# Designed miniproteins, single chains, continued (3), part 5

Each design is a single chain, and the fold is of that chain. pLDDT is the mean over its residues in the fold that is shown.

## One batch from the design tools (miniprotein)

Design m8141
Fold by ESMFold2-Fast:
Structure m8141 (fold): chain A 79 residues (1-79)
Amino acid sequence: MEELIQQIRELHEQFSSLPGAGPEAVEAFEKAVLAAYLGDRETAARYKERALALVAPESRERARELLDRAIELATQLGE
């Protein structure tokens, strides 16, 4: 459990360091992760798309990798 939380924290730090990842993008990341933890797949997908739209275009592939991994880990933590 603690290891999953630590991995999500590291992914959050990496996402926050991406070009264009301002407060709104980071908030969308956090909301996607929280929704995934709560089992709300529709809300998680919506905030994932919002977070991707808010980062710089050149960072979107990396942002998607970080979001997908964080959502996966949050889903596991919520089970």
Scores: mean pLDDT 86

Design m8142
Fold by ESMFold2-Fast:
Structure m8142 (fold): chain A 55 residues (1-55)
Amino acid sequence: TENELIEKLDELKLLLENKDQDKADKLFNEIVKKYPEKKDELIDFVKEILEELSS
């Protein structure tokens, strides 16, 4: 389960880096539905990546 979450987060990061917003949104929703307690952490993760990509 923890390894599955890490794999999904790595995929989400790659999609965000590639500017594939549609796939990133779908994966984000999938992760939130499977791990609702991680929603706030996931939002922070996405914000951090987007901030890095904007620099």
Scores: mean pLDDT 80

Design m8143
Fold by ESMFold2-Fast:
Structure m8143 (fold): chain A 71 residues (1-71)
Amino acid sequence: SEARELLRKVFESLTTEQRQKFVDALEKARKAPSKEEARELIRKYLKEHTNLSDEEIDKIADYLVERLLGE
């Protein structure tokens, strides 16, 4: 999927330290009380640490939210 390819490119561009922070952000998102809050946590990380467009960020965030919160 397009979201999966974008996510792969993001990981390949990150340093070891940035990857660890991303994993930490995903763990916080997984424990969030709602899909909306999880999505916002992921989007904030991507906006801060990547040069992706809003559309690309939304695609990755939606993909990860469904993966982390059960669908």
Scores: mean pLDDT 79

Design m8144
Fold by ESMFold2-Fast:
Structure m8144 (fold): chain A 74 residues (1-74)
Amino acid sequence: SSEMEKLVKEVEEILKKIGELIESISDEAKRQEYIERAEELVRRFMEAYKANDIERMKEILEEMKEFLEELEEE
């Protein structure tokens, strides 16, 4: 569906920004914690995508946006 395609596109853009911000973190232990958090969000999004659960995909996208805001304050 076009809605699902739009959500995937938004997730791709947000994950790219998250990845760039994580790469800028010089503390290896802290960087690893953020990598694990990003991986968990991706895993959950993939599960929602496979289930065709658009509402859950939207919820996880909002969590990704919150995570991006947190990283921007870092």
Scores: mean pLDDT 87

Design m8145
Fold by ESMFold2-Fast:
Order: sequence, then structure tokens, then C-alpha cells
Structure m8145 (fold): chain A 91 residues (1-91)
Amino acid sequence: DEKVKRAKEIMKKYLEELKENLYKLFKNNEEKLKEVEELIKKMEEEGLEKIKEGREQDFIDLEEKLTKPKKENPEKYEEALKKAEEYFKKS
């Protein structure tokens, strides 16, 4: 229960960061911003399904990778965000 709850919070946090990054990239393109909104909603649903499959540890591991590297290793932070995006797209 608590592990699943934690995984959901981690997922939500990093989807929010992904959304903010994409919104900055497409700040003057409303059509692209709508696509970003749809993508984030899709990724959230897929992430919830993966947590239901018992893959909550993957999200906890993701937080561990992202907790400090954003300031200490920006490269690792970007890699972790890319991995999260790819993870949510996979069945």
C-alpha cells in the first residue's frame, strides 16, 4: 500500500516536471501544448497500470536516480526523464 502510494507520488512529480519542460519548449505553440497535455494524460494512465502490475519499485528506483542528480549531474537527470518516458510507452 505505502509502496504503491509512494510510486504514484513519484510518477506524478516527474510527469509534472516533464510537462513543464515540454511547455517551455513549446511555449508559443498552442497546438503542441495540447499534444503535450494528451501525452501526459496517456503516460499517467499507463504508469498507473504498470504500478498495478507490481512494477512500483521501478518508480521508486527512478526517484533515487532523480533526487540529487538534477543539481549534481544534470545529464543523469535528463537520462532518467527519457527513461521514464520510454518506460510509460512500453506495454
Scores: mean pLDDT 69

Design m8146
Fold by ESMFold2-Fast:
Structure m8146 (fold): chain A 106 residues (1-106)
Amino acid sequence: IPPSNVVTLTDEQEAKLNRAISIAAKAAIDALAEHTGVERGDIEVRLVSLTENKAELEVTDVKTGARLRVSIEITDNEVKVTVESDDPALAARARQKIEELIEKEK
């Protein structure tokens, strides 16, 4: 894909980012619920920041206080996801689930 002068987010880029956000949120919720053993209803998702090509989500287990920070970046070639947590095992589980779901949805 040739580099474009990305001054404004196109409808296609916005749709792609929104789809990636939805997939990442679902995978992060699933990973957190499996890791902590809580009900998915006790997991809260917050959109922390949103730019033209990047979104940051905070996914929190409100019962245990365990949380994930998920950064989603749309490039011209791919969707890049970064997962951070104070628990490395939780971060690894969430990253795997998010990457698997994003790959499968292509």
Scores: mean pLDDT 74

Design m8147
Fold by ESMFold2-Fast:
Structure m8147 (fold): chain A 65 residues (1-65)
Amino acid sequence: MVLEFVGELSPEQEERLSRIGTRASDRLYEAVRANNGVLSREEAEAILRQFGEEVKRELPEQVRL
């Protein structure tokens, strides 16, 4: 993954990013369980897209891809 932040993250920004990542991880795990242990590509892509949008929304000025 190539994700760069401009400057240093504040502790508050780091906590927000951590929470967004945890929610994405929980959603992936839930989707795997719902699909008998197999994660569909479409569901994985949707979760990753939402994760990216949440990061951009919460930290738009400090995020570069």
Scores: mean pLDDT 69

Design m8148
Fold by ESMFold2-Fast:
Structure m8148 (fold): chain A 75 residues (1-75)
Amino acid sequence: NKYARELAELATENADRATELVKEGDLKKAQDYLNQAALALTEAIRIGGPEVAPLINEAVDRFNEAAGLLDEKLK
């Protein structure tokens, strides 16, 4: 499913952008990008088949990395 693949890739891109924004100190924008990544990832999981699983797994890893960095900055 091409659309599910594009959503998983979008989730990775938004998560990576959130990581950059955390490093820049823009925590509000980082949270907004993480929210967009979560929405794209949720939809990719909902409509994707087994063929998209590697891209979904990559997006989950990137999302968790970004979320962890943001959480550390908010402490």
Scores: mean pLDDT 87

Design m8149
Fold by ESMFold2-Fast:
Structure m8149 (fold): chain A 66 residues (1-66)
Amino acid sequence: GIDPEEFAERGAKRAGELLGLSKEEEEALKEKHLEGIRTGKGEVSQVAREIGRELRKIGDEFQASL
């Protein structure tokens, strides 16, 4: 599949662009995403899925506000 680090980086960057996050907030989001992947059972990690769901919800809420 996709490299977990690349996936986390792209997700955090996209969320940062959509939400106007600072670079520091974007890096924190990337690390949280990577931590979820590292602590779970890889790509099927419950924590990674929950982080992905939160990122999608934030993105949807931002788009709805436009």
Scores: mean pLDDT 64

Design m8150
Fold by ESMFold2-Fast:
Structure m8150 (fold): chain A 75 residues (1-75)
Amino acid sequence: MLSAEGRAFAKTANEAEIKVLITLLKDPRPSVRLAAAEALGVNGSKLAVKALEDTAKNDPYEEVREAAKKALEKI
């Protein structure tokens, strides 16, 4: 039978890598936070939902908030 493990190649980020991206959402540089939000959107990780919601509500940069909102739509 086809199983989730048969898609291991499609899982480019482990939980540890996703946690690093979540940490980058709190980086002092807006460009880093933007990149982290976009990367989390591509990975579709449920582990990042709360961090992305916090970023979408509280980030001072509109571009970072938009990226976090779009990432949440993909999860």
Scores: mean pLDDT 73

Design m8151
Fold by ESMFold2-Fast:
Structure m8151 (fold): chain A 74 residues (1-74)
Amino acid sequence: SEILKKHAEELSRALSKLTDEQIAEVTAHLGRAAEAIDSGNIEEAIKHLQEAVEAGKDNPELVEILRKIIEELK
């Protein structure tokens, strides 16, 4: 997804503060969001981004970046 690629550096930096298990979970949700965006399913993309927010909720920087992406998709 182009919109996720625009935030890739910020996301990578925030993700580096998480455990490997948390990184895997957040990255899985981000992958599903990217697929949904590429297929034009914005509602599904927002759902997966919200799941990524829950997975990374102990990292406030990551949560803020993900919320910004969600707002940009609306």
Scores: mean pLDDT 83

Design m8152
Fold by ESMFold2-Fast:
Structure m8152 (fold): chain A 61 residues (1-61)
Amino acid sequence: SPELQAIDETIAKLREQKAELDAQAAASTDPQEKRRLQLQADALDTMIRMLEFEKNKIERK
């Protein structure tokens, strides 16, 4: 469905953004910056998990 396709595309984009933040956190030598980037990556992970849950919910209806 168009809705499921849109969710898949959004998840893919969020995974790319998370990978970028994870790479920046790994490269950072500042503990405060590293923590900030890790928190941002965690927020994206939460959004991805929520979208995956919504996708599964739609597929089961």
Scores: mean pLDDT 86

Design m8153
Fold by ESMFold2-Fast:
Structure m8153 (fold): chain A 80 residues (1-80)
Amino acid sequence: MSKVEKLREYIDRINEAVKAGNRDELIKILKEMAEEFPEYKKQFDQWIENIKAAKNDFELELIAGSLVVFLATQIVVLEK
Protein backbone atom coordinates (compact mmCIF):
# COMPACT_ATOMS: atom_id res chain seq x y z
CA MET A 1 0.00 0.00 0.00
CA SER A 2 1.35 3.44 -0.97
CA LYS A 3 1.71 6.35 1.50
CA VAL A 4 -1.22 8.06 -0.30
CA GLU A 5 -3.44 4.95 0.10
CA LYS A 6 -2.52 4.70 3.82
CA LEU A 7 -3.30 8.41 4.38
CA ARG A 8 -6.71 7.96 2.68
CA GLU A 9 -7.48 4.96 4.92
CA TYR A 10 -6.54 7.03 8.00
CA ILE A 11 -8.81 9.91 6.84
CA ASP A 12 -11.71 7.40 6.56
CA ARG A 13 -10.97 6.01 10.06
CA ILE A 14 -10.77 9.56 11.51
CA ASN A 15 -14.13 10.50 9.91
CA GLU A 16 -15.80 7.37 11.38
CA ALA A 17 -14.33 8.00 14.86
CA VAL A 18 -15.54 11.66 14.76
CA LYS A 19 -19.02 10.58 13.53
CA ALA A 20 -19.16 8.20 16.53
CA GLY A 21 -17.89 10.91 18.95
CA ASN A 22 -15.15 8.45 19.89
CA ARG A 23 -12.29 10.58 21.29
CA ASP A 24 -10.33 7.53 22.55
CA GLU A 25 -10.40 5.93 19.07
CA LEU A 26 -9.26 9.24 17.50
CA ILE A 27 -6.29 9.41 19.93
CA LYS A 28 -5.49 5.73 19.14
CA ILE A 29 -5.55 6.48 15.38
CA LEU A 30 -3.19 9.48 15.88
CA LYS A 31 -0.73 7.36 17.93
CA GLU A 32 -0.80 4.69 15.19
CA MET A 33 -0.17 7.38 12.52
CA ALA A 34 2.75 8.83 14.56
CA GLU A 35 4.41 5.36 14.53
CA GLU A 36 3.75 4.84 10.79
CA PHE A 37 4.66 8.41 9.69
CA PRO A 38 7.41 9.58 12.10
CA GLU A 39 7.98 12.66 9.85
CA TYR A 40 4.61 14.01 11.13
CA LYS A 41 5.05 12.90 14.76
CA LYS A 42 5.30 16.46 16.18
CA GLN A 43 2.10 17.50 14.39
CA PHE A 44 0.21 14.34 15.46
CA ASP A 45 1.36 14.76 19.09
CA GLN A 46 -0.04 18.32 18.99
CA TRP A 47 -3.41 17.04 17.64
CA ILE A 48 -3.51 14.41 20.44
CA GLU A 49 -3.11 17.21 23.03
CA ASN A 50 -5.78 19.32 21.26
CA ILE A 51 -8.20 16.34 21.23
CA LYS A 52 -7.58 15.70 24.95
CA ALA A 53 -8.30 19.41 25.61
CA ALA A 54 -11.55 19.44 23.54
CA LYS A 55 -14.48 20.35 25.84
CA ASN A 56 -17.31 19.12 23.61
CA ASP A 57 -18.12 17.34 20.33
CA PHE A 58 -18.06 20.63 18.37
CA GLU A 59 -14.43 21.30 19.39
CA LEU A 60 -13.59 17.65 18.60
CA GLU A 61 -15.12 18.06 15.09
CA LEU A 62 -13.11 21.27 14.47
CA ILE A 63 -9.84 19.66 15.62
CA ALA A 64 -10.48 16.49 13.56
CA GLY A 65 -11.41 18.68 10.57
CA SER A 66 -8.04 20.46 10.79
CA LEU A 67 -6.31 17.04 10.96
CA VAL A 68 -8.19 15.80 7.84
CA VAL A 69 -7.23 19.01 5.95
CA PHE A 70 -3.57 18.44 6.94
CA LEU A 71 -3.65 14.80 5.73
CA ALA A 72 -5.46 15.75 2.49
CA THR A 73 -2.78 18.42 1.88
CA GLN A 74 -0.04 15.77 2.31
CA ILE A 75 -1.84 13.58 -0.28
CA VAL A 76 -1.95 16.51 -2.76
CA VAL A 77 1.78 17.21 -2.20
CA LEU A 78 2.64 13.50 -2.70
CA GLU A 79 0.52 13.27 -5.90
CA LYS A 80 2.01 16.64 -7.08
Scores: mean pLDDT 85

Design m8154
Fold by ESMFold2-Fast:
Structure m8154 (fold): chain A 64 residues (1-64)
Amino acid sequence: MSKKEFEEIGKKNQELAKKNLSRSQADFYRSLSEELGHKVDKNASSEEAKAALEKALEEKKKKE
């Protein structure tokens, strides 16, 4: 059925939406860490990016 093609496109779009949402969290943490002067690997998971952000915030609190 040609409907099979339509279903596959819909499924792929949903996967992209979920991936973008997850990636947005990692990007958010990474951007904040970089603004605080800490480099984060572009391929870092959201967990790794969050850890880097926490470290950046810790150093900012240590600010003179």
Scores: mean pLDDT 69

Design m8155
Fold by ESMFold2-Fast:
Structure m8155 (fold): chain A 59 residues (1-59)
Amino acid sequence: SHMRERYRQAAQEALDEIRKAKEESSKLTPEQAEKFYKDTARKVSDRLLEEQRRLREEA
């Protein structure tokens, strides 16, 4: 179903965002980099959990 494909795309986007965040954090201060990484990881995790919930709701 399209929801399963959406989840796959969301997972790929999540990996890309983490990779980009790591690259961008190199230009920040250590304190900002740590906060930025934690915030990004939290957002990505929350989004993936919501996509997982959507898959369950589809069934």
Scores: mean pLDDT 77

Design m8156
Fold by ESMFold2-Fast:
Structure m8156 (fold): chain A 71 residues (1-71)
Amino acid sequence: SQSQQLLQQGQQYLRQRRYQDAVRYYQQSLSLQPSSQGYRNLSLAYGRLGRNDDAQYYGRLAQQLSDQEGR
């Protein structure tokens, strides 16, 4: 899906240490389809940027969605 392709592109930016680009692609993916994986990836990217409040916020959203998905 388009959402999955955007997540994969964000992951490539994360590997390149292009954390703000990773955030942008993860946000675009999540706007198309919310997912626990997308929020986990966004949390990680914010953590790499030192934006600890954002990282914690999206980490909590990831956990809440994971629980709803019946992991």
Scores: mean pLDDT 87

Design m8157
Fold by ESMFold2-Fast:
Structure m8157 (fold): chain A 100 residues (1-100)
Amino acid sequence: MLAKRNLITGLEERLKNAKSEEEKFEILKEELEKLLEERRLVLETLRTSKDLLALIGAEIALIALEEEEASWERLLEESGLSEEQREELLRFREERLREI
């Protein structure tokens, strides 16, 4: 898609090169924070903009962001992180989404 944003570029490579579970956790958390910030910006545009082109662009960006979020969730499941570490990242996501 021409409007697709890849906010997690290189995430799969970084996870493959990670030497510890702690490093994998930090990588996944960093990319999650980037996705959450982009979601906040897109939603702000949708709430505040009166420009039709900006609104269309934000809707396309939101679709692309949902695809990146699904990719992040897949990589989290495939990461080999402990159940406790995965639950911690999912709780962090839920808490941040309530603030957006």
Scores: mean pLDDT 78

Design m8158
Fold by ESMFold2-Fast:
Order: C-alpha cells, then sequence, then structure tokens
Structure m8158 (fold): chain A 83 residues (1-83)
C-alpha cells in the first residue's frame, strides 16, 4: 500500500524535525522551499501518517494523506496546503 503524507506551512527547522522522525520510522522524506516549506513523506503506515499530520497541525501547518493515489484525509491548519 502506497501512503504519501504532504505537509505545508512548517518552518524549515520543523520540517527537518518531522522528516527525521519519518526516516526513523523507515519512511522517505523530502523538503522543498518555494513559496512555503513543504514536506513530502512516503512509506509510512496510515496510522503513522495521521500521527505526523496531527503533529504538523499543532504547529499551524496543513496536511494531506494520500493512499494509492486517493486523498483519504486532509487537515487544514492556518497555512494552506500546496503541492
Amino acid sequence: MRVILNISGLTKEQAEELAKKARELGASASISENEQVTLTITGLSVEQAEELAEEALKKGASARIVVNGEVVKEIKGEKPLIF
């Protein structure tokens, strides 16, 4: 099962912290810095993705969980989700 977690609206430091947590869980994480800092994490379970999404939301970020190409959960924080 292919699980992708997209997070936007974190600071660079917050994104690096969550990326580290994802990698410790065996997932892959990438950070991009354009108009906002965005973090893409692949290889988590749905439960792990939801946990990290809630962590990001507490920091004011937005998160989207995609399973097999379908959006199964979207959490909107103060900063909009961008791709």
Scores: mean pLDDT 78

Design m8159
Fold by ESMFold2-Fast:
Parts: structure tokens; C-alpha cells; sequence
Structure m8159 (fold): chain A 81 residues (1-81)
């Protein structure tokens, strides 16, 4: 079983990859939700991770800006675990 840090890192890595491949925000969020559920992440952590990724997706329009913003959010979230 993955640690909470490893679950968060995998969720964000998946979001990075799918965004770089041109997947829609809905597809990215669906992938992240499935990963968090499959790993048994606590409901509060699932809600937090999904909300943060959705916020970054809504506020960035290019791959570099998305990657930079997502990296900052990942670091902040991991520091709280």
C-alpha cells in the first residue's frame, strides 16, 4: 500500500502526463479520482487533491504554466502530510 505522500505524487504525476498529452480537464480529473479511490486515499485528501488540480486547470492555459503551478501545489500539499 502506498503512503499518502506517494499517492499524492502519483496523482500529480498523472495529471502532468495527461495534460501534456492534451487530455481534457474532465479526463484528467476522472483519472486522478480513480487513482485516489484505487489507492484508498481518505475522502478529505481526495477532495483536496481534486479541488487543487481543478483550480490549476482553470487558471492555466499552457503546458509550462500548468506544470509550474501544479508543482507548487504538490509541494504545499505534501508538506501538510
Amino acid sequence: QLSLVEIVERAFAGAYTLHAEGHSPAEILAHVRRLLEAQGAPAELQERVLAEIERVLASTDDVAAFAAALGRVEAELVAEL
Scores: mean pLDDT 85

Design m8160
Fold by ESMFold2-Fast:
Structure m8160 (fold): chain A 85 residues (1-85)
Amino acid sequence: MKELIDELKKLIQEIEQAQDGELPTVARRLVDVAVQLAEESKDLEKQNEITRLAGEILRVARERTPDAKERIVELGNKIIEIAES
């Protein structure tokens, strides 16, 4: 779990630094790590919440909105908070 949380934190920083064309690719990697983290949590409530937030990240990354990057960072940080709780 700790290694996945560290990887997720790194990917959130990559989202903040990503160019517009890079955002979907970095967001996909972030979601893949988040799903793996959910599976390792062993807590069904945490699994459900992390999976739901990961789905929101994918949706936001597909939208052409000026706040997509900021929203993905916020959602990623919520996943970390749930995983560390």
Scores: mean pLDDT 82

Design m8161
Fold by ESMFold2-Fast:
Structure m8161 (fold): chain A 100 residues (1-100)
Amino acid sequence: SMEDVEPLIEQLKDKDEKVRREAALKLGDIGHKEAIEPLAEVLKDEKASLEVKKAALIALSRINSKEAIEPLKEAAEVLSKIPESKELAEDLKEYIKKLE
């Protein structure tokens, strides 16, 4: 539902990691392009856990829009600098190639 996007985008910044992860997955299921930039910001968020970042990438793959290419390239650069996020950065780069 398009009407549910704004509350879910707000929940991406929740203090509770489980709420943030569930919000990301729900945004992916809805598939609204308005969620692309907020989900890409989760990937760049140094305070987000690897599990929340993986949920954001899954959500972006479900939305499956070329509009995500530039936000995802920025996120890949940020994640490539974080040792624990190296595998996620590689998954993200592979997904970008599939969108191109």
Scores: mean pLDDT 84

Design m8162
Fold by ESMFold2-Fast:
Structure m8162 (fold): chain A 85 residues (1-85)
Amino acid sequence: DEEELLKKLEEEAEKMSIEELREMIEEALATPDPLERNEKLGRFYALAVIKMKNGINVEELAELMAEVHRHYGHDVSAEDILKLI
């Protein structure tokens, strides 16, 4: 059930630390397979967006999201990410 999966994702996002999310990014970027890498990054973004919508570590998560975009050659700052929230 997608609704149950979303609820579990929300509970996981609340419990995840910033350090754990940074480790998730590092693992994703070290993943050689593009599909597996994108799946891991998608999971990070889902968790980060949920935390930001709940007012948790908003500025730090915006910087992590900006770092991922800059890794792929996009000139994006944390302030640019915050404008989307």
Scores: mean pLDDT 80

Design m8163
Fold by ESMFold2-Fast:
Structure m8163 (fold): chain A 61 residues (1-61)
Amino acid sequence: SLEEAIKKAREIAEKLKAENPTMSIDMIVFQAMMDLLKEGYPNEVAFKAAMELRKELREEA
């Protein structure tokens, strides 16, 4: 589901930030989208989850 994809994208972002704290929001979002696609999420779902993640990360910045 989209909700599960968004939750997964948040988990991926948290892991990426822990591994590279200087990684840009755009790079985190891109990598999360690619990882969702690799895990078998459809293109539309992966894209929507990545865009929601981008919005959340920008609001926290």
Scores: mean pLDDT 83

Design m8164
Fold by ESMFold2-Fast:
Structure m8164 (fold): chain A 80 residues (1-80)
Amino acid sequence: VVELLKEADKAAKEKDYEKGREILEELKKYAPRELGYAIGKLLKEEGKEEEARKAIEESRADMDPEQAEIAEGMLAALEE
């Protein structure tokens, strides 16, 4: 699961968004907490800021406090 999230991040950095989205679709079953964060990052890389913000907010509900703080920072950055 965590390794697939890292693969999705790598695909986004390589601008292979299609592969990244395919990996995230598979992860939808296994890692709802971290999935929203990873989807948010991929959507941000694609320029879909509003969708990215929604995905990060949804994942925040099941994050630990430290991860939640990072997610809040990303949401603030997306709002410009």
Scores: mean pLDDT 63

Design m8165
Fold by ESMFold2-Fast:
Structure m8165 (fold): chain A 69 residues (1-69)
Amino acid sequence: SELDELAEAFIEAVRNRDEETALRQLRALSKAPAEERAALLRRHPELVTLLGLIRKEGSPELQAAASLL
């Protein structure tokens, strides 16, 4: 699905330390309906782990975007 592709693109951007791309993908993911976001997080445990890391090391913009998921 498009959301799965966005999640994978976000994971790859974080691995590559590409904050601009990571932020863009997070903002795109946050626009999905809440139920679809919840299902995506259950389906992608690595996404949950990376969101936790962003809360510790991310810029204010990344932390704000992550809080919407």
Scores: mean pLDDT 82

Design m8166
Fold by ESMFold2-Fast:
Structure m8166 (fold): chain A 66 residues (1-66)
Amino acid sequence: MVEETNKLRDKLTDEESKKMVDEAARLFELSTTLTGAEKVKAIREGASLFSAGVIRDIGEQIDKEL
């Protein structure tokens, strides 16, 4: 959801990860206007991009500790 995505975005440290999470939020908003297969595609793409962005930020934080 957009509100939860925005709160998480503010906690991210990597700029690229923030962009990925912002794009995921846009896709989730777009999905509310779509139906059928297009809605499913937007949700799947948004969820994938959100997960990738969060995982990337965690990885970047770990890499800085090494």
Scores: mean pLDDT 74

Design m8167
Fold by ESMFold2-Fast:
Structure m8167 (fold): chain A 92 residues (1-92)
Amino acid sequence: ISDLPGAPSLEEIYQGALGTAERAAEAIKNGDISKAASLTVAMALLLSIGGYNEAAREVIRLADEAVQGKITPEEFLERAKEIIEKAYEEAR
C-alpha cells in the first residue's frame, strides 16, 4: 500500500533495501567507507519513504558500528536484513 500516488510499493522498498544492504556489506568488507556510507544513506532513505523511520535509524547505527569495526560485515548484513524484513512484515 502506497501513501502517495507514484510512491514506490512496499515490495519495491523491501527489495531495494535488501539489495542495498548486501552492497553496503560488501563495501564495508572491501574497506570502501565512502561507498558504504552512500549505500547506507540510500537504504535508510528507502525505509523512510516507506514510513519506517525507526528501521532507518537502526540501519544507520548498525552500519556505523560495522564501519568502526565493532561488528563484522557479515553481522551487519544479518542484522540489517532482520530490520528490513520486520519493517516489511509489519506493513503488509
Scores: mean pLDDT 79

Design m8168
Fold by ESMFold2-Fast:
Formats: C-alpha cells, structure tokens, sequence
Structure m8168 (fold): chain A 85 residues (1-85)
C-alpha cells in the first residue's frame, strides 16, 4: 500500500515534470489531500517572465498511483507524467 507521504512525494515529482514539459521554472508547489485515495497538486511556474499555474490530480488504487486528466493538462503531458510511475 502506498502511504500519504509517498503519494505527496510522487505528486510533487509530477508537478516538477509538468512545469519542465512546458519549459517553465518552478516557483512554488502546494499539495492537498482530497480523499484517502486522491491528491491534488498545484505548481506555480515561470515561463518567459509570466507566471503559469498547473494543476495535477493523482489517484492511489491497489498500491499504484495514476494521473488523472485535468483541463490544464494535454493528453501528451498526462502520458509523460505516467512514465514517472
């Protein structure tokens, strides 16, 4: 079983990768437990002097973590984030 602390670490790595995929530099990261199985992460990142916000949602099921598609993430970005798992 995956712990909440392990899930937070995974979500933080996903947020860092999401910023990297957009060519942005991480400024701040925040995570929020939505349910026992679901966590939301938000990264504020800087690209070309502009601040962008990217939201990632992850689901823990049967000891595995899955990225949930949000409106802010493309299908390609979701696939790249899944490769981190």
Amino acid sequence: MISQEEMEEIVRKMLEKAAELRGAEVVAIDTKQLSPEEMEGIVAARKDGELIIITVRALSKDGEVFILKTPELSDEEVEELQKLL
Scores: mean pLDDT 79

Design m8169
Fold by ESMFold2-Fast:
Structure m8169 (fold): chain A 53 residues (1-53)
Amino acid sequence: ASEEAIKILNDPSTPQSVKDALKTQGLGSVEDVRRITTSEGEDVVKIRLDKAL
């Protein structure tokens, strides 16, 4: 989940709307993804990623 979110953020073909949705879920940067993964765990990152997509 965290690795998938980071891959989406780093992919230049990812639409800006998807990146904006990730930002709304607190996954707007690689640093944000790592922070959420450390504090809340992979399951929370997965739930937030699923809501953004």
Scores: mean pLDDT 82

Design m8170
Fold by ESMFold2-Fast:
Structure m8170 (fold): chain A 84 residues (1-84)
Amino acid sequence: SKEEEEKAKKFQELMAEKIEELEKEGVTKEKLLEMVLELAKFLGILTEELEKEIREEIENTSDEDLEEGFQKLKEGVEKLKAKK
């Protein structure tokens, strides 16, 4: 549907914007948490249970794993942008 395609495009744009912001400001657990929660809220999937899971996952991530995970996320988004 047109609405689903438009939402997917807006989600990709929002995700790219948040990744650029994190790259510019530096990757911290707090900034990553804010980004993931905002993306989940945009998708309409943010529940108290999901928020707790996201918080726990980020809290249990080492600084090295956090940076590596961010780089992989960034590469994934760039690949989506380079679809053509």
Scores: mean pLDDT 75

Design m8171
Fold by ESMFold2-Fast:
Structure m8171 (fold): chain A 118 residues (1-118)
Amino acid sequence: RGAPVTPPLEETPGMRRYHLGTLEKGETVEATFTNTSSTPWLAVVSARSDGNATVDVKVEVNGQLVAERKDKLVPAGTWAPLVDEPVVIEPGQTLRVTVTVKSADSPVEVYLTLTELS
């Protein structure tokens, strides 16, 4: 099971951004978020590195696999969304994100952005 997300890096009404970790080659981060609000939230998982990297990413909502990528390229110097489809967390649902760094020229910064849907 994933650990709860760390305190937000940035929080405004209706948006939270979490820094999930700074990962080296072979490292994995796993994070969970439970939607305790009455409103759906949109999740975006992204990564950035100063060098080229490849990552495996797995996204589950309420125990169901909703997105998976293997050997996803994170190009040097870019903010890369790790899955193309938006992930929606309905009230009472739990998001689980797993990111594993397969190759990296520099440390990989992994982020989770949550936006409340009106």
Scores: mean pLDDT 84

Design m8172
Fold by ESMFold2-Fast:
Structure m8172 (fold): chain A 82 residues (1-82)
Amino acid sequence: MIKQLEEAVEQRIAELGEQLIKDLGVSQAQAEEIEAKVKEKYLKSLPAMLLRAIADNSTFEQTLKALEQFIEEVVKEEVAKF
């Protein structure tokens, strides 16, 4: 289960990076920098988010959606710095 969440999250981060290049015209290097910062913040927050999902008896879909929303918020914060 954790491996499936990790793969889905990594895929979402990659998709957001491609979207930034396509929609905002950021360079490949800038997209990779944003992806690296998103991964760093995600990994730091993951244990707390998983514990909360267990406490809330969240489904796989609810947990994945919460992780995707967190990632999207981090991307917005990093993009706002440009």
Scores: mean pLDDT 77

Design m8173
Fold by ESMFold2-Fast:
Structure m8173 (fold): chain A 101 residues (1-101)
Amino acid sequence: DRARREALRRAAAAISEEETARARELVARAPAELAPEEVARLTARIDAIAERWAAGEMSAEEARRELEALVAELERRGRASEDVMARLAGLLAAARAELLA
């Protein structure tokens, strides 16, 4: 149904905007930046989650839970990186959009 596809596309866009706003707020509120070595380690962990999800080795809900756990860890530590948070936001938006379909 075209109307359903259009509605899902609009919902996905709204989710993407929400996750991007959340990531931006977390970066702005963080009292410290992630060290380059921490950025590299987190990027590798995020890439591993994305790769396992893309390969069908985990569900969108499992990917969302693992990515949300990383966001919560960074928020608790009071540390952020624009690049890491942007990547997390993009993948979280994609996982949430898939769960609507």
Scores: mean pLDDT 84

Design m8174
Fold by ESMFold2-Fast:
Order: structure tokens, then sequence, then C-alpha cells
Structure m8174 (fold): chain A 73 residues (1-73)
């Protein structure tokens, strides 16, 4: 139903936002503060959120972005 599709889109959008927020924190802690341990904790939380996204294109995009973030840590 349209309502179920809207609910799923809203959930994916919230998960994507969570993944992106943790990715930004990983970069800040890893590159600005030199706190690699905290950066990797945020990267792990970002991956957990991204893997829960049901839209395969959105999920793949987020995971590629997180691989780029990890390469900078």
Amino acid sequence: SAAAEAAQQARDEELARRAEEHAVLALIYGTSYGDTATAREHLALAREAAEQVRDPEVRARLLRGLDTVEAQL
C-alpha cells in the first residue's frame, strides 16, 4: 500500500541520516582529533545503520561512502 511504502521510505531516510551523522563524527574524531578508536566506533555504528536500509541503491551508496571514510582513518 502507499502508506506502507511511505513508512518504509521514512525509515530508510532516518537510517541514512543516522549513518551519515556517524560518518561525519568518524571523520572529525579520526582526522581532526586523531582519536582513531572513537572514529572506528562511529564508523561501525554508521555501517550498522546503513546495512538496515532496505532500498538496495541507497544502501550501496551509503556503504561505498563509508568505505571512503574508513580509507581516510
Scores: mean pLDDT 89

Design m8175
Fold by ESMFold2-Fast:
Structure m8175 (fold): chain A 57 residues (1-57)
Amino acid sequence: MEEEKEIERVAKAIRASLASTRAHAAQDGVAPTRPLSDEELRKAAREALEGLKGAQA
């Protein structure tokens, strides 16, 4: 389903954003936060898409 593809797309975007934040924190000597697992990223992406569909539909 197209929804599954969108979930993966959003999950990748979230992962990239978090990776950039960690790189910045490491440069400033700040301890990085715990990394999100693939499953956690998918859950977050799905919830965001479901909320968006509810608002847009």
Scores: mean pLDDT 68

Design m8176
Fold by ESMFold2-Fast:
Structure m8176 (fold): chain A 80 residues (1-80)
Amino acid sequence: SKAEDVGNAASLAILEALEENEVEDKEAVEEAVGKALEEQLHSGRVSPEAIAEAVRKALEEQGYPELAERAAELIRELAA
């Protein structure tokens, strides 16, 4: 389904962004972003843009604004 495709793309994008960047509290960041992703998927708004914005916001709130931009871009590319 489209929701599954976007969810899988988001998970891969997050993993890639975390590997490219040194994130000291990786587990906490993954948990926060994972919760944001689940909330967005359950909201019924599962467009790549909506998912990318939810992930971007979660990463910014965790203190990684540069990572947030990269992850959002990858989600849009992989989920297109």
Scores: mean pLDDT 73

